Designed miniproteins, single chains. Designs and how they scored, part 73

Each design is a single chain, and the fold is of that chain. pLDDT is the mean over its residues in the fold that is shown.

## One batch from the design tools (miniprotein)

Design m2512
Fold by ESMFold2-Fast:
Structure m2512 (fold): chain A 90 residues (1-90)
Amino acid sequence: KEELEKELIEVQKEAGEQLVRLFRAMRDRSAAPPERMRQLASEAMDVINEVTKTLEDLRKGQISEEEVREKIKTAKKKIEAIKKEVEEIE
């Protein structure tokens, strides 16, 4: 379903945006990267990796649309939590 691919791509973009924001904060001499920043970057990378695999599996027909919807739902919740934490750090 084209809509599911679009949502997966949007989640990838949002996760990548948070990762870029975290890396900028780390570079800006905001002190040595605190453990929280490293954990958030790792969590954002995990979301990108999971969504990338899900997109590949969806395109190959190796995953059901219902499973994709649940993975998107979980990824969006994770990204929303990461975004709130990043906003507190900035």
Scores: mean pLDDT 79

Design m2513
Fold by ESMFold2-Fast:
Structure m2513 (fold): chain A 86 residues (1-86)
Amino acid sequence: AKEDIETAKKALEELLKDPDNLDALTLAFRSLERILSLPPDPSLKEPLEEIKKKLEEIKPKIKDKGVQEKIDELLEKIEEYLEEIE
């Protein structure tokens, strides 16, 4: 969990600087999918809220529709995960 959170945050920071960075995109998506497959953990609430904000900032910079759809899917999964923590 901790390593995946750190990886996701760094990859998203790189993607915010360069939206065309496919390696950062792939790494961010993979690490987020790993985090979101874990049982609900209250310690992940703050990191996931930060990640959600970064994904919302990245989405309008992405021109590929398939990538935008994947970001929307991840945002929905993050919201579902956060609801289970509450």
Scores: mean pLDDT 80

Design m2514
Fold by ESMFold2-Fast:
Structure m2514 (fold): chain A 83 residues (1-83)
Amino acid sequence: SKEEAIELAEEVIRLAEEQGNEELVEGAKGMLKAIKTEPEEVAEAMVPGLKRALEGLKKGDLEAAREGLEEAQRNGVRAYLQL
């Protein structure tokens, strides 16, 4: 759901801020803005990538976190183009 995507993006922002990773904070904030602005289908497509990013941050795996955000962005763009 769009609400789930918002919650996940906000959690990613919070953990990235706690870890001092400004790049991931900026990326996740951009995704949160897209989630709030775009249709629900775009937000839902981003959920798997956001979950992977959050899991990466919780494990201290910054590469997995970055890959998760990149996956979320790719899936969101793909969903938008299919509307």
Scores: mean pLDDT 85

Design m2515
Fold by ESMFold2-Fast:
Structure m2515 (fold): chain A 89 residues (1-89)
Amino acid sequence: NAAVHARLQAMLDKLHADGKGTVVAPADSDQATVIDRLQRRAAQAIAAGDYATAAQLYGALSDVYSRAGDTATADRYRQLAAEYAALAA
């Protein structure tokens, strides 16, 4: 569904734009590495049409940002996880 994909892309664009003005990752290099791995796997899952796996990976990203204290970014990744889970159904 093109409309759903456009909405999800807009959410991702806002997350990337907000990365310039907010603390989106701690100075902890281990958490930065985990974030990079999860983002790469989510992109691969989306490219493969595996939206269920993409939803799980965005859920994991939400958890990482929540533990880092970035609740705003965590909430956005949680919303992305829910949208991709709905797309997988």
Scores: mean pLDDT 73

Design m2516
Fold by ESMFold2-Fast:
Structure m2516 (fold): chain A 92 residues (1-92)
Amino acid sequence: SMAEKILTELKKDLEEAQKLLERAKNDPSVSPEEIRRIEDIQALIKKIIENFEKVLSKPELTDEDVINYFKDLIDYKTLKRELERLKARYEA
C-alpha cells in the first residue's frame, strides 16, 4: 500500500538522519545549534513513524486519525527536504 511505502521511506530517512547526526557530532566545524536541529529532525521522524504504525494497526480510522495522518505527511515532506539540504551542505 501507499502507507507501507511511506513507512519504508520514513525508516530509511531515520537511518540517514542517524548517520548525519553521527557525522555532525564528529565534525568540529558543525555548530551546536545545527547538531540540535539534526537531533530534532531525527526525533520528529521517529514520532511520525510511531504515529503511522499506530494508525496502520487500527481496524478502523476516526476522522481525527485521518487528519493527523495528513498533517504528519506534510510535516514529513518538510523534514525530508531539510534533511536533504543538510546532507548536501556537509557533503559539498
Scores: mean pLDDT 82

Design m2517
Fold by ESMFold2-Fast:
Structure m2517 (fold): chain A 72 residues (1-72)
Amino acid sequence: MMEEVQKLVDKYLDYLEQLEKEFPDKKVQELIDQARKLLEQMKKSGDLSLFPKIDEILKQIEQEKKKVLEKK
């Protein structure tokens, strides 16, 4: 059980690290910092009730990413 949560958190942290390198925009960085903070809290506390808040922030990051891609 703890290993699954840790793998999930690690995958999201890796994703955020890649986004930080690809999109050095202040708005994206702010959202990444918020998601990272909540992911670290969830990893330490095991509190899965934080996940809906993290998911909402991840959706905001996706919207910002789509704005970059709309130039296609």
Scores: mean pLDDT 76

Design m2518
Fold by ESMFold2-Fast:
Structure m2518 (fold): chain A 77 residues (1-77)
Amino acid sequence: MESVEKVLSDNPNIKKLVEANEKAAKFLKALQNKDYEEAEKIMKEMSETFKIPLQKSAGEFMKLVLEKLAEEEKKEK
């Protein structure tokens, strides 16, 4: 089996997707804990990473992030 680090090194887009998925998980946990300040910070970081404009709704922003991740995954297949 290939090592995770080797796969990430060969495909920089996959590394970005992994980092984005970790941020998305933290964002959802912040929303679940009603820590809106932390959620807003993570949302701004994801906005910079994916170049997606900030939305008034956290749900709409997450939908755009997930759509972006799905499109990148389809391109790699």
Scores: mean pLDDT 65

Design m2519
Fold by ESMFold2-Fast:
Structure m2519 (fold): chain A 80 residues (1-80)
Amino acid sequence: SAMEKARAEVAGLREHLEGLVKWLEENKSSLSPEELEKIFRATEEALDEYVAYVREHHPELTPEVEALREETLKRLKEIV
């Protein structure tokens, strides 16, 4: 179903974001402050767009995706 595909997509996004956070933690010393800020802003923009998408198409998933956004951005702020 469309909902099952949407849930699988959210799970895949969670895995991708976990990988991004771990990669940044391991590579932050090799990145400039400007590069770190750019990654943070791009991630925030992408997550804002995805929250808007989910709110429109799969509103039942909105709280989970908003929580994922907040958790991810908090973790990224601790790295930057």
Scores: mean pLDDT 87

Design m2520
Fold by ESMFold2-Fast:
Structure m2520 (fold): chain A 110 residues (1-110)
Amino acid sequence: MTLDDLQKVQAELFEKWDKLEDPIGFLARLILNGYDREEILEILEKLEKEGVEKEKIEEARRLLEEKTDEEIIQEAIEKLSKILNKPVPEPTEENYQQLVVEYIKKKAKE
């Protein structure tokens, strides 16, 4: 596994998030980076204008309306933990970042 392979997988993951193919992961990332709900809604509006599918935008908006920040982070961690076949850790920024790094490393080895 090269540094180039890791960078490529990271770029592919970020592209997937930007296209809202993983709305839970996208929302958790923004929340953990200190974005409030109003800022996230503004980002979603910009993504809709940039051609992201309306159905995906509405899914992300619904998740924000129906779930707390803690619930969104918890679901993102549960999803990554399931993919990595690991027990679900506490829903913290550090644990989420660690799981993202482990996911990138796993994908780069495949």
Scores: mean pLDDT 75

Design m2521
Fold by ESMFold2-Fast:
Structure m2521 (fold): chain A 61 residues (1-61)
Amino acid sequence: MEKRKELIEKVSQIVKETRDEIARAVADGKAAGLTPEQIEAAKRELYRRGLEKISEVVKEF
């Protein structure tokens, strides 16, 4: 139970950080007049970093 809880907490923390960065990038990009394609590229880079961290944690289970 504790072990599962710890995994969920770590994954949630990474997701929260990644979501915050993506939300900021989207808001800033729209304000700067970036295209949806440019914003999507920025989101993908942030998401990839988040996935890498999540994958590392999840593989332990």
Scores: mean pLDDT 79

Design m2522
Fold by ESMFold2-Fast:
Structure m2522 (fold): chain A 81 residues (1-81)
Amino acid sequence: LEELRLEIAELYLQLSKDPEVAKLVEEGMFKAREAYQKGDVEEAIKVLDEMAEKISATASPELAELAKELAEKLKEVLLLE
């Protein structure tokens, strides 16, 4: 869990270098957190997948790959919590 959280922080930092991608990440993470706090883990996972898909459609291939990794690691944290 601690290692996953550090990896997530590093991925977020890399994605935050692009302001448009950073905005999409913040929006997706906010929506996923809201769903998780309401106990809707399935909705949280769906939101994270949609976030990665949206970034992949508009960002460079490199940022798209980082966004997919971020979504997968966030889903792992949700399933382990």
Scores: mean pLDDT 79

Design m2523
Fold by ESMFold2-Fast:
Structure m2523 (fold): chain A 105 residues (1-105)
Amino acid sequence: SYIEQARQLVAEFNAWVAAHPPPGVEVRAELIEVNGHHYAVIRLGDEEFVIPLEDTEESLQRFRETLDRLLELLERGDVEGAKKFLGEAAADQQARIAQQLAAQR
């Protein structure tokens, strides 16, 4: 399952953050399920970003790329850039799912 691979990516992300904590900012990712739909929830301090996930190779690859970019920004101490990036990534993924649903009609 690509969702199980996404769960492994979240665990690896959380392990990296625990080893390299950004100063003054709590960072945590989790996978949640609501009504059979899967979401990655990423918290940076007081802000929460929700990225919908599909059980597809393409969704897993986009999520992996999102986490890799987030790690790069956090490693540089660019917390504001990380927040902006996650907001854009969440909006883009929500738009893709909405577009796919419209195309199936």
Scores: mean pLDDT 83

Design m2524
Fold by ESMFold2-Fast:
Structure m2524 (fold): chain A 78 residues (1-78)
Amino acid sequence: STEEIAKEIITKTSTELARKIDKNKKLSSALMGAYILALGNNIDPRYGAVYTALTALEKGYVPKKLKPDLLKLFKLLL
């Protein structure tokens, strides 16, 4: 399903990059994951990224350790 594919992309992208790199790059990986989902749904990147990141976090598509980075994403896009 589209949701399962989105979960796999977000989890792999965010987890792999976050494990190897510093805090700034962890924020970048969270941003990249949110934009990948927004682009896949053909939503406005600014609002789509916020909505998609919220949905991904709520559904468990993104590891909890990236929750602070997602909250920073919300502040950056609002």
Scores: mean pLDDT 51

Design m2525
Fold by ESMFold2-Fast:
Structure m2525 (fold): chain A 93 residues (1-93)
Amino acid sequence: MTKEEIIKKAEELIEKFAEHRDDPLYREIMGLALEAIRLVEEGRFDEAKKIVELIQKAYEAYENGDLETARKYIEEARKLVEKSLQDLVKKEE
């Protein structure tokens, strides 16, 4: 997956979840999609791709009414973001 494809998918996911802005998950999805764009800018394409794929799976589960599965994928994406931030801090310390 190219840099441009990852950014485009992240933006599309933000737009799709914007239709559900009243749901508690919207803010978390938006934050995760923005973090995926940050990872692309840092050259960390594999990590960005994994986050976008998890958000896509969360959206598919959400559209099927499976909020528990959607939440699980969001949690997995959040853990990847946290790990990426910890790696950045550790490299500078």
Scores: mean pLDDT 76

Design m2526
Fold by ESMFold2-Fast:
Structure m2526 (fold): chain A 66 residues (1-66)
Amino acid sequence: GPTPSAAEAVRAAQRLIDLGLLAEADLADPDAIAAALVRGVSTGKIAAADVATLAAALATRAAELR
């Protein structure tokens, strides 16, 4: 699919921070992002259907921080 916009990437990152799933310092860490998504689904904070879209947006944000 198309690369997420910068605004969508920022929003996805902020959503995980606001949900307490990911620390701001870990936004460039793929292992921390993967763990946060698994934890979000397990706790019902993230729908399983949204994981692929969130992962793509977070990968875009991680690239911007590098």
Scores: mean pLDDT 77

Design m2527
Fold by ESMFold2-Fast:
Structure m2527 (fold): chain A 80 residues (1-80)
Amino acid sequence: SSAFRQQVIAYLQQLIDAYRARAAASTDPAMRALLLGVAAVLQQTRDTLLANPDASDDQILQVLQDAAQRIEALRAQAAA
């Protein structure tokens, strides 16, 4: 639904802003890099949804699942 898509896009923007703010406040270069990396994945995810206004709810959920997997990979890499 368009309402679901609009809510997801708005929520992604809130997360992007939050991660960027946390990165700006961080004094740890490794943490800053991780937070900016997460923000970049979320930004790419939002851009994908904006580019596909006719995406179904299932397609939106798949895009979000792919983003979650990419973020988990970044967290795992940062922990190594």
Scores: mean pLDDT 90

Design m2528
Fold by ESMFold2-Fast:
Structure m2528 (fold): chain A 74 residues (1-74)
Amino acid sequence: MKKFTFTAEVDGTLHISGAKFNITKNGKTYKNYTGSVPIKKGDKLTIEELDEGKPFAMVLEAPTADGPLVVGAA
């Protein structure tokens, strides 16, 4: 089962679609989650995939005008 951890470098929103995940933000876990997660710079996030091999999209939206948009798919 796919699991990864990162520290947020910017304030923003993490958008997840297509599959469900367990999302832990600063020690609090959102189980069977899909949709939008607000993040702040310095937040520690752990994302755990619940449906192996299911296609999903994950996009980090930063609030800055020229902020990076990152799209992930599996």
Scores: mean pLDDT 70

Design m2529
Fold by ESMFold2-Fast:
Structure m2529 (fold): chain A 80 residues (1-80)
Amino acid sequence: SADERLLSALEAGYGEVFREAVERLLAEGKATVTDIPESVTAETFGEDLKRYLVLSGVAKEEELRVEADNAKKSFTLSRA
């Protein structure tokens, strides 16, 4: 499906951590990511994850909260 193709493309760019974050958010309503590639910021990773979830129909933008720490290359995404 288009959603799986998009997820696979994002996983290819960001690593398995992207798919793991999606799966954790679906299972727990919250995902904390600390293994973000040095080539991107925590904010960019978090915004791409949020965009994927909204475009795939998993969540609405209003339901998602992103807390990013660029210095530590980490962020937390949670469902409100």
Scores: mean pLDDT 79

Design m2530
Fold by ESMFold2-Fast:
Order: structure tokens, then C-alpha cells, then sequence
Structure m2530 (fold): chain A 120 residues (1-120)
């Protein structure tokens, strides 16, 4: 499906973000290690989203992923508030493909926000 193709594209974007982080002289090895852990959480969520067959399953995956993000040292309360807003949009979705797209877009946005903040 188009969403399955988007998930594979999202995984490639995550791999490219990690490669950029690993090559960036402005980041410490410790920051790169934490980004790698964050990116693995995102990839795991993408795999689960791909297998989801209902909006309720996407909500459950999003809620679990949000709990994992809350424990991550590079994720801020502002990033969490952004993700919580997206979770409400997923809950209001009546279309599985749209719910999956919101979840994928939100994950990528959080990863970009974290990386950009480390470079500021």
C-alpha cells in the first residue's frame, strides 16, 4: 500500500538522520548514542504501525511509543506536548491509512526536533 511505502521511506529517512548525526562534529559520542536509541524506538513503532489493522491499534502503539519517548533524555516536555496533540488527531481519525500517516509524520517530526535542538 502507499502507507507501507511511506513507512519504508520513513525508515530510510531515520537511517539518513542517524548517518548525518554520526558524521556531525558538533555532536558528542554520547549524544549520538542517545539519538541512535531514540531512532530505534521510532523504527520499532513504524514496524508496529505497519502491522496495525485498526485505528484503535494505531492509538495503542502511539500511546506506548509516547511512554517510551517520555523516558528518553533527549525528548523535552514540548516534544511530548506536540506528540500528545497528534495522538488526539489519531483518536479522532475514522480512516486507518490517515491514522497511520499522522503517526509516521509525528515520529519523524519528533526526531527532527530533537536533532535540530542538539545543533542549536
Amino acid sequence: SEVDEYIETAKRIIDELLAHAEADPRLTPEQVAELRRLYEIAKQALDEIKKATSVDEVVEIAERTLRELRQHPLVTPEDLAFAEGALERIRQSTDLEEAKRIAIDTLLSVLVRVYRRLLA
Scores: mean pLDDT 89

Design m2531
Fold by ESMFold2-Fast:
Structure m2531 (fold): chain A 92 residues (1-92)
Amino acid sequence: KEEKIKELIEELRELADDTSEEAEKRAKEILIEIAEIEGAKELVEKLKEELGEEAAALVGQHIGYAIEQNRKITLEELEEAVKRLLELKEKL
């Protein structure tokens, strides 16, 4: 469970600088998968509705910091990432 989340987050970080439609779609899939593993149905719904190109980069960066600090990724960190995505869309 934890190892799979770590692999998914590493993949998400690699996608953070990629603005292609394929990278965006993959990043969205990864975030949904992580949320499902953590059991957060509410986050899964938000991620499906709200992720766009710039969203993938922001989420990858936020989650990447947690890995670099040798911390477990929490639902709170995923929620913060989604919140940042909403703020970005509101400013555009």
Scores: mean pLDDT 57

Design m2532
Fold by ESMFold2-Fast:
Structure m2532 (fold): chain A 77 residues (1-77)
Amino acid sequence: MEEEKKIKELVEQLRKAIEAGDRTAALSLLNQIYEEALKLKDPEKRKEIMEKLQRIADAVTAGDREAALAALDEFEK
């Protein structure tokens, strides 16, 4: 599944950006993952992914790296 593979690649890049404390890169990657999630055919899976992405975005915007990484770990489950 092309969209799911792309999301996985972007999530790996997002983890590196969060670990580096690069808020601008992390928010850009979150937006790219959001755009890929919009292409998913399953509305329930889209909703779940978007809710998890919002939690990561909130933590990144707050500058809480530990919370952002914890939210990303929850996203990857």
Scores: mean pLDDT 80

Design m2533
Fold by ESMFold2-Fast:
Structure m2533 (fold): chain A 101 residues (1-101)
Amino acid sequence: MSQSELDEGFLRFISLEVAEEIRREIYEKTGKVPSVEELKKYFEENPEEFQKRVKERARELEAEGIPVSPEVREAIEDKEKLLETTFKALDELEELEKAGE
């Protein structure tokens, strides 16, 4: 696996962890599990909050001894790239969930 593929995979991993956490919080507040489209809309409306949470998760992983590359940190700082990567990962996860039923 190339470093670029590892960086993309790691960014997707962190993004999905944060997205799932936010999904659970919405469920706890509303009593409904948001769809992938509803989650995407929430992140588009709250991109700074999403970015902040991804940054915090990356810092937690570094504190646990997991190295975060400068390229991943730069991607997290780019709200548009972060959201694009997250949306692609959510789409892939939804397809897997539909195939697994």
Scores: mean pLDDT 79

Design m2534
Fold by ESMFold2-Fast:
Structure m2534 (fold): chain A 82 residues (1-82)
Amino acid sequence: TLTKEDLDYASALVIARNANQSDPVAELTRIPGIDRELAERILAFLDRLGENARLASKEQLLEIPGLDEELLRRIRDYYLGE
């Protein structure tokens, strides 16, 4: 069963990808700590999962090299923060 935390992290990444569909790498690199290489790895991961990207667990997201819990929280807060 996915937790709210899992859903929030996955949703934030999907929102980031969709916020600038013409240049999603540029959108992701606006977040401090995300370089071009990490942005490309995140996008490749999301593309591989397609619609199931929203169902990715935190554990699965942490398998992306260079993506850690601090960056995931930063991405979540950037796109889902009030």
Scores: mean pLDDT 81

Design m2535
Fold by ESMFold2-Fast:
Structure m2535 (fold): chain A 65 residues (1-65)
Amino acid sequence: SLIERVREMAEKAEKAGLLDLAQRLFTIAESLEIAEANQDTTLVEELRERAKKLIEEGEKALKEL
């Protein structure tokens, strides 16, 4: 799932010492999980797009280390 991928990226960022990025990733994963539980389809779609961009940002940041 996307939430699992976001959490995996957050754990990788945290292990790499990218604490601000890790916190942003954990926060978006939690927000997405809550939005899905509430069946807020509009917010889910918005958060999914933001999560995908944040994963790409995380992948780039980890590659530059």
Scores: mean pLDDT 85

Design m2536
Fold by ESMFold2-Fast:
Structure m2536 (fold): chain A 96 residues (1-96)
Amino acid sequence: KERIVEEIRQRGEELAQRYLEQGDRELAEHVQRFTDHLIKYVQAEGDEKQVHLEQAFEVAKHLPLEDVARLVEPLPDRERLLSEYVDRLLEERRRA
């Protein structure tokens, strides 16, 4: 788990720094928040994992899908997480 957390942190820092260099502080802050929730998801056990995942998905709505995919890539369940996130996005658009 330590290696996955380190990879997520590094990817998040790189992406946030790129947005800051582009003058997009809002996207940089959302990258940092999403990264923090993903790290908590990885470190959590049992029911707490779902809580942190839902928090991550809420922040992910403010990020380009490509960035979400890049940040979850180190996770072994990356494909499932991306599928769940996309399904949630489609459900929210249907409700609106």
Scores: mean pLDDT 82

Design m2537
Fold by ESMFold2-Fast:
Structure m2537 (fold): chain A 85 residues (1-85)
Amino acid sequence: TADGQLSLLLGQYREFRMVVDGAKEIASDLSEEEREQVIRDLEDQLARFEQLLDQLKKDYPEVKDKLDSLREEARRLLEETKRAL
């Protein structure tokens, strides 16, 4: 169901947010190379997340507004993280 798939995506977003929060907490202890690697890993995770979200949006147009909001939140979180690292 659309609600079931949305719940799965929300779970993945929460995991993404936890990784971001952890990275921000230890940002001062990371080397430049480690910061670049964290950013690359997060960008890759976001790209995969957006691909799954676009597929769900195609299959369940009725939840597109919720999916678009989640996409914007994920993108904003990544940009904030890049500034913090």
Scores: mean pLDDT 80

Design m2538
Fold by ESMFold2-Fast:
Structure m2538 (fold): chain A 80 residues (1-80)
Amino acid sequence: KEIEKLKLLAEAYFKAFQSAGKGGYEEAKEEAVKLAEEAGGEELAEEARKLADAAAESKEAADEVGKKGNELYLKAKELE
């Protein structure tokens, strides 16, 4: 269960990162929120919304969101 949550959360962070770069902002943001909600409910969904918005504001923020997603993915792999 924890591994699955970490994978969902990592994917949510990756979708939030994509919202900044591709011009498909609203769809990527909605996917990030959905994945975060599946991982940990409304609190994580709200954080995913904030991260998508932050990533859209600057490349530095987008890079940090992507980095965090990668860290979560690696944690899930280590627990597997």
Scores: mean pLDDT 72

Design m2539
Fold by ESMFold2-Fast:
Structure m2539 (fold): chain A 74 residues (1-74)
Amino acid sequence: MQEEIDREVELALAEIQLAILKTDMERGVEPTEEDVKLAQKILDRLKELGAPEDVIKYTEDLLKELQKRVEEAK
């Protein structure tokens, strides 16, 4: 029960954090290397938790976009 609750909470928090990162990018906030590291950490954790394929794919696409913008800023 504890593991199940913790997993659900982690998935919900990951979705919220991804939504914040996506919204900031769409609003023209310049992403940082910290944002890339955070997105990568979220992706790795979502894979460990067995998140749905669509969620994994969305996170991978977001991570690639963040990486691209950070590299273009260098």
Scores: mean pLDDT 79

Design m2540
Fold by ESMFold2-Fast:
Structure m2540 (fold): chain A 75 residues (1-75)
Amino acid sequence: MSPKERAKRQQEALTRATGNPQTVTVLDSESDEEEVSEESARNLVENAKKGQLVTIQALKEKGTESLIEHLEKLE
């Protein structure tokens, strides 16, 4: 598989998960290497996605409707 195809797949996966193409970096690594960041990158993307959903749900439970649209617009 070509390196160009791998990069495209990672970018497309991030776009699917967050709705925006994002670059993730391994915080515990001394260098950003693809061989070690793959698993960490997936966890970071999923955690970010879940955080967004939890925030919106909390606002709904409080009965705040206008703030929900504001959060979606900012993100």
Scores: mean pLDDT 49

Design m2541
Fold by ESMFold2-Fast:
Structure m2541 (fold): chain A 89 residues (1-89)
Amino acid sequence: MELREKVKELNERIDKAVEERRKKVEEARKTGTEEETNEVKRREGQRVLEIAREGLEELKELQPNREKVIEEASRSVLEIKEVVNKLVD
């Protein structure tokens, strides 16, 4: 049961980080400074990737035999990682 809650918390944490990145990028864009906007994109993108990577690693150690749950977490992590990498570049 705790594993399911941790997967849910990780997905919510990743979703919140992605949304926070979007808001911060929007706010930076309002200032009209391209350099600052790009730095925010890189910094917040890196944060999202770090949260996803660490969370996935924790889930693997917590319940390695729960393949379905790990696959669901991995899918969310990989999709966000791809989006963040494209936007940070």
Scores: mean pLDDT 68

Design m2542
Fold by ESMFold2-Fast:
Structure m2542 (fold): chain A 81 residues (1-81)
Amino acid sequence: LSVDELRERLLALAREHLSPGTTAYIADGVDAIVAAVEAGDLEKARRMADGLVEVVGSLARTTRRPELLEATREFAEALLA
């Protein structure tokens, strides 16, 4: 899967299982990580990705939707490889 396909998968799962506000937060976080990678700031991108994984991990546990965490990790791994 491309990074764009992994991004869309994550956002589709967020739209299905989370509030619109939480989905917007995740979308903004994803866009900020992509912007950091494009700027060449891999240290910032990794810190932001780790933060997003932590937040989504908490949400996945609370909602009992492990696929949210899986999709977030797959996106981060593909982007930061």
Scores: mean pLDDT 87

Design m2543
Fold by ESMFold2-Fast:
Structure m2543 (fold): chain A 76 residues (1-76)
Amino acid sequence: ARKYSEEEILKIVRTYYENNKSYGKTAKALGVSQSTVRRIINFVQLKNGPGSLEEFNESFSPEFFRELAKIEKELE
């Protein structure tokens, strides 16, 4: 399934950056497919696109965006 919890998405994003942006290493570490990692990373990279606000407002808390921004700042 493509539906993941807020915490699972943040875990995948953090693990991706911690592994030097490696889809394969992240997939192995978390027991998910490389395709799943790629889809999630693409999803978060589409922030501020058309309809993104409605998707995030319905599916994620304000804390999700703050934690995502913190991960990007910390690991950039």
Scores: mean pLDDT 67

Design m2544
Fold by ESMFold2-Fast:
Structure m2544 (fold): chain A 64 residues (1-64)
Amino acid sequence: MSGRELLEEASKLPGFLSVDLLRQAARLFLAQGLSEDEIIELARQAGLSDEKIKLLQLFYRELK
């Protein structure tokens, strides 16, 4: 599953069920060399809430 597909799936799920998908997306984007700003933009385009975007940022920072 691509990082974008993980973000799109996460946008449709309740917050607690999206946690693993957001962590997987952060891991894939880091492996691709994407910056924090680039992943935020992708998350916004995928329709993530501000709360889910903050969680994605947290995972990105933890994995970096």
Scores: mean pLDDT 81

Design m2545
Fold by ESMFold2-Fast:
Structure m2545 (fold): chain A 120 residues (1-120)
Amino acid sequence: SPDEVKKLLQEAADTINKGGGEVLEAMENNEPVEKIKEIIDKTLKEFKALAEKALSLTENEEVKKLIEEMLKLVEETAEKLKELAEKKDVEGAIKELQEFKEKFNELADKIFELINQEKE
C-alpha cells in the first residue's frame, strides 16, 4: 500500500539519521576505524532491507527509480564516510552527512508527492 511505502521510507530515514549520528560521535571520540566501519555497514544493511521492501510494494516505475537513486546515494555516502573515518576527518564527515541529508530528503519528498498524486 502507498501508506506502507511511506512508513518504510520514514523508518529508512530514521535509520540513516541514527547511524549518521553514531558515526560522528565515534569519530569525535577517536574510536577505532573498524568500529566506525561496523556502524556504517550495519546502517547500510538496515537501510537496504527497508528500501528493498518498499521497492517490492510499489508498482509505480517513477517511485522505483527514485528508491533506486536513494539506494545508490546511501551506498556512495557509506564509501565516502569510510574514507573520511580512515583519515579521521570529522569536519569532512559532517559536511558529507549534511549534503547527503539534503539530497536524501529531496528524493523522499519527490517519492511522497508521486504516491499522493491523484489518478482520478
Scores: mean pLDDT 86

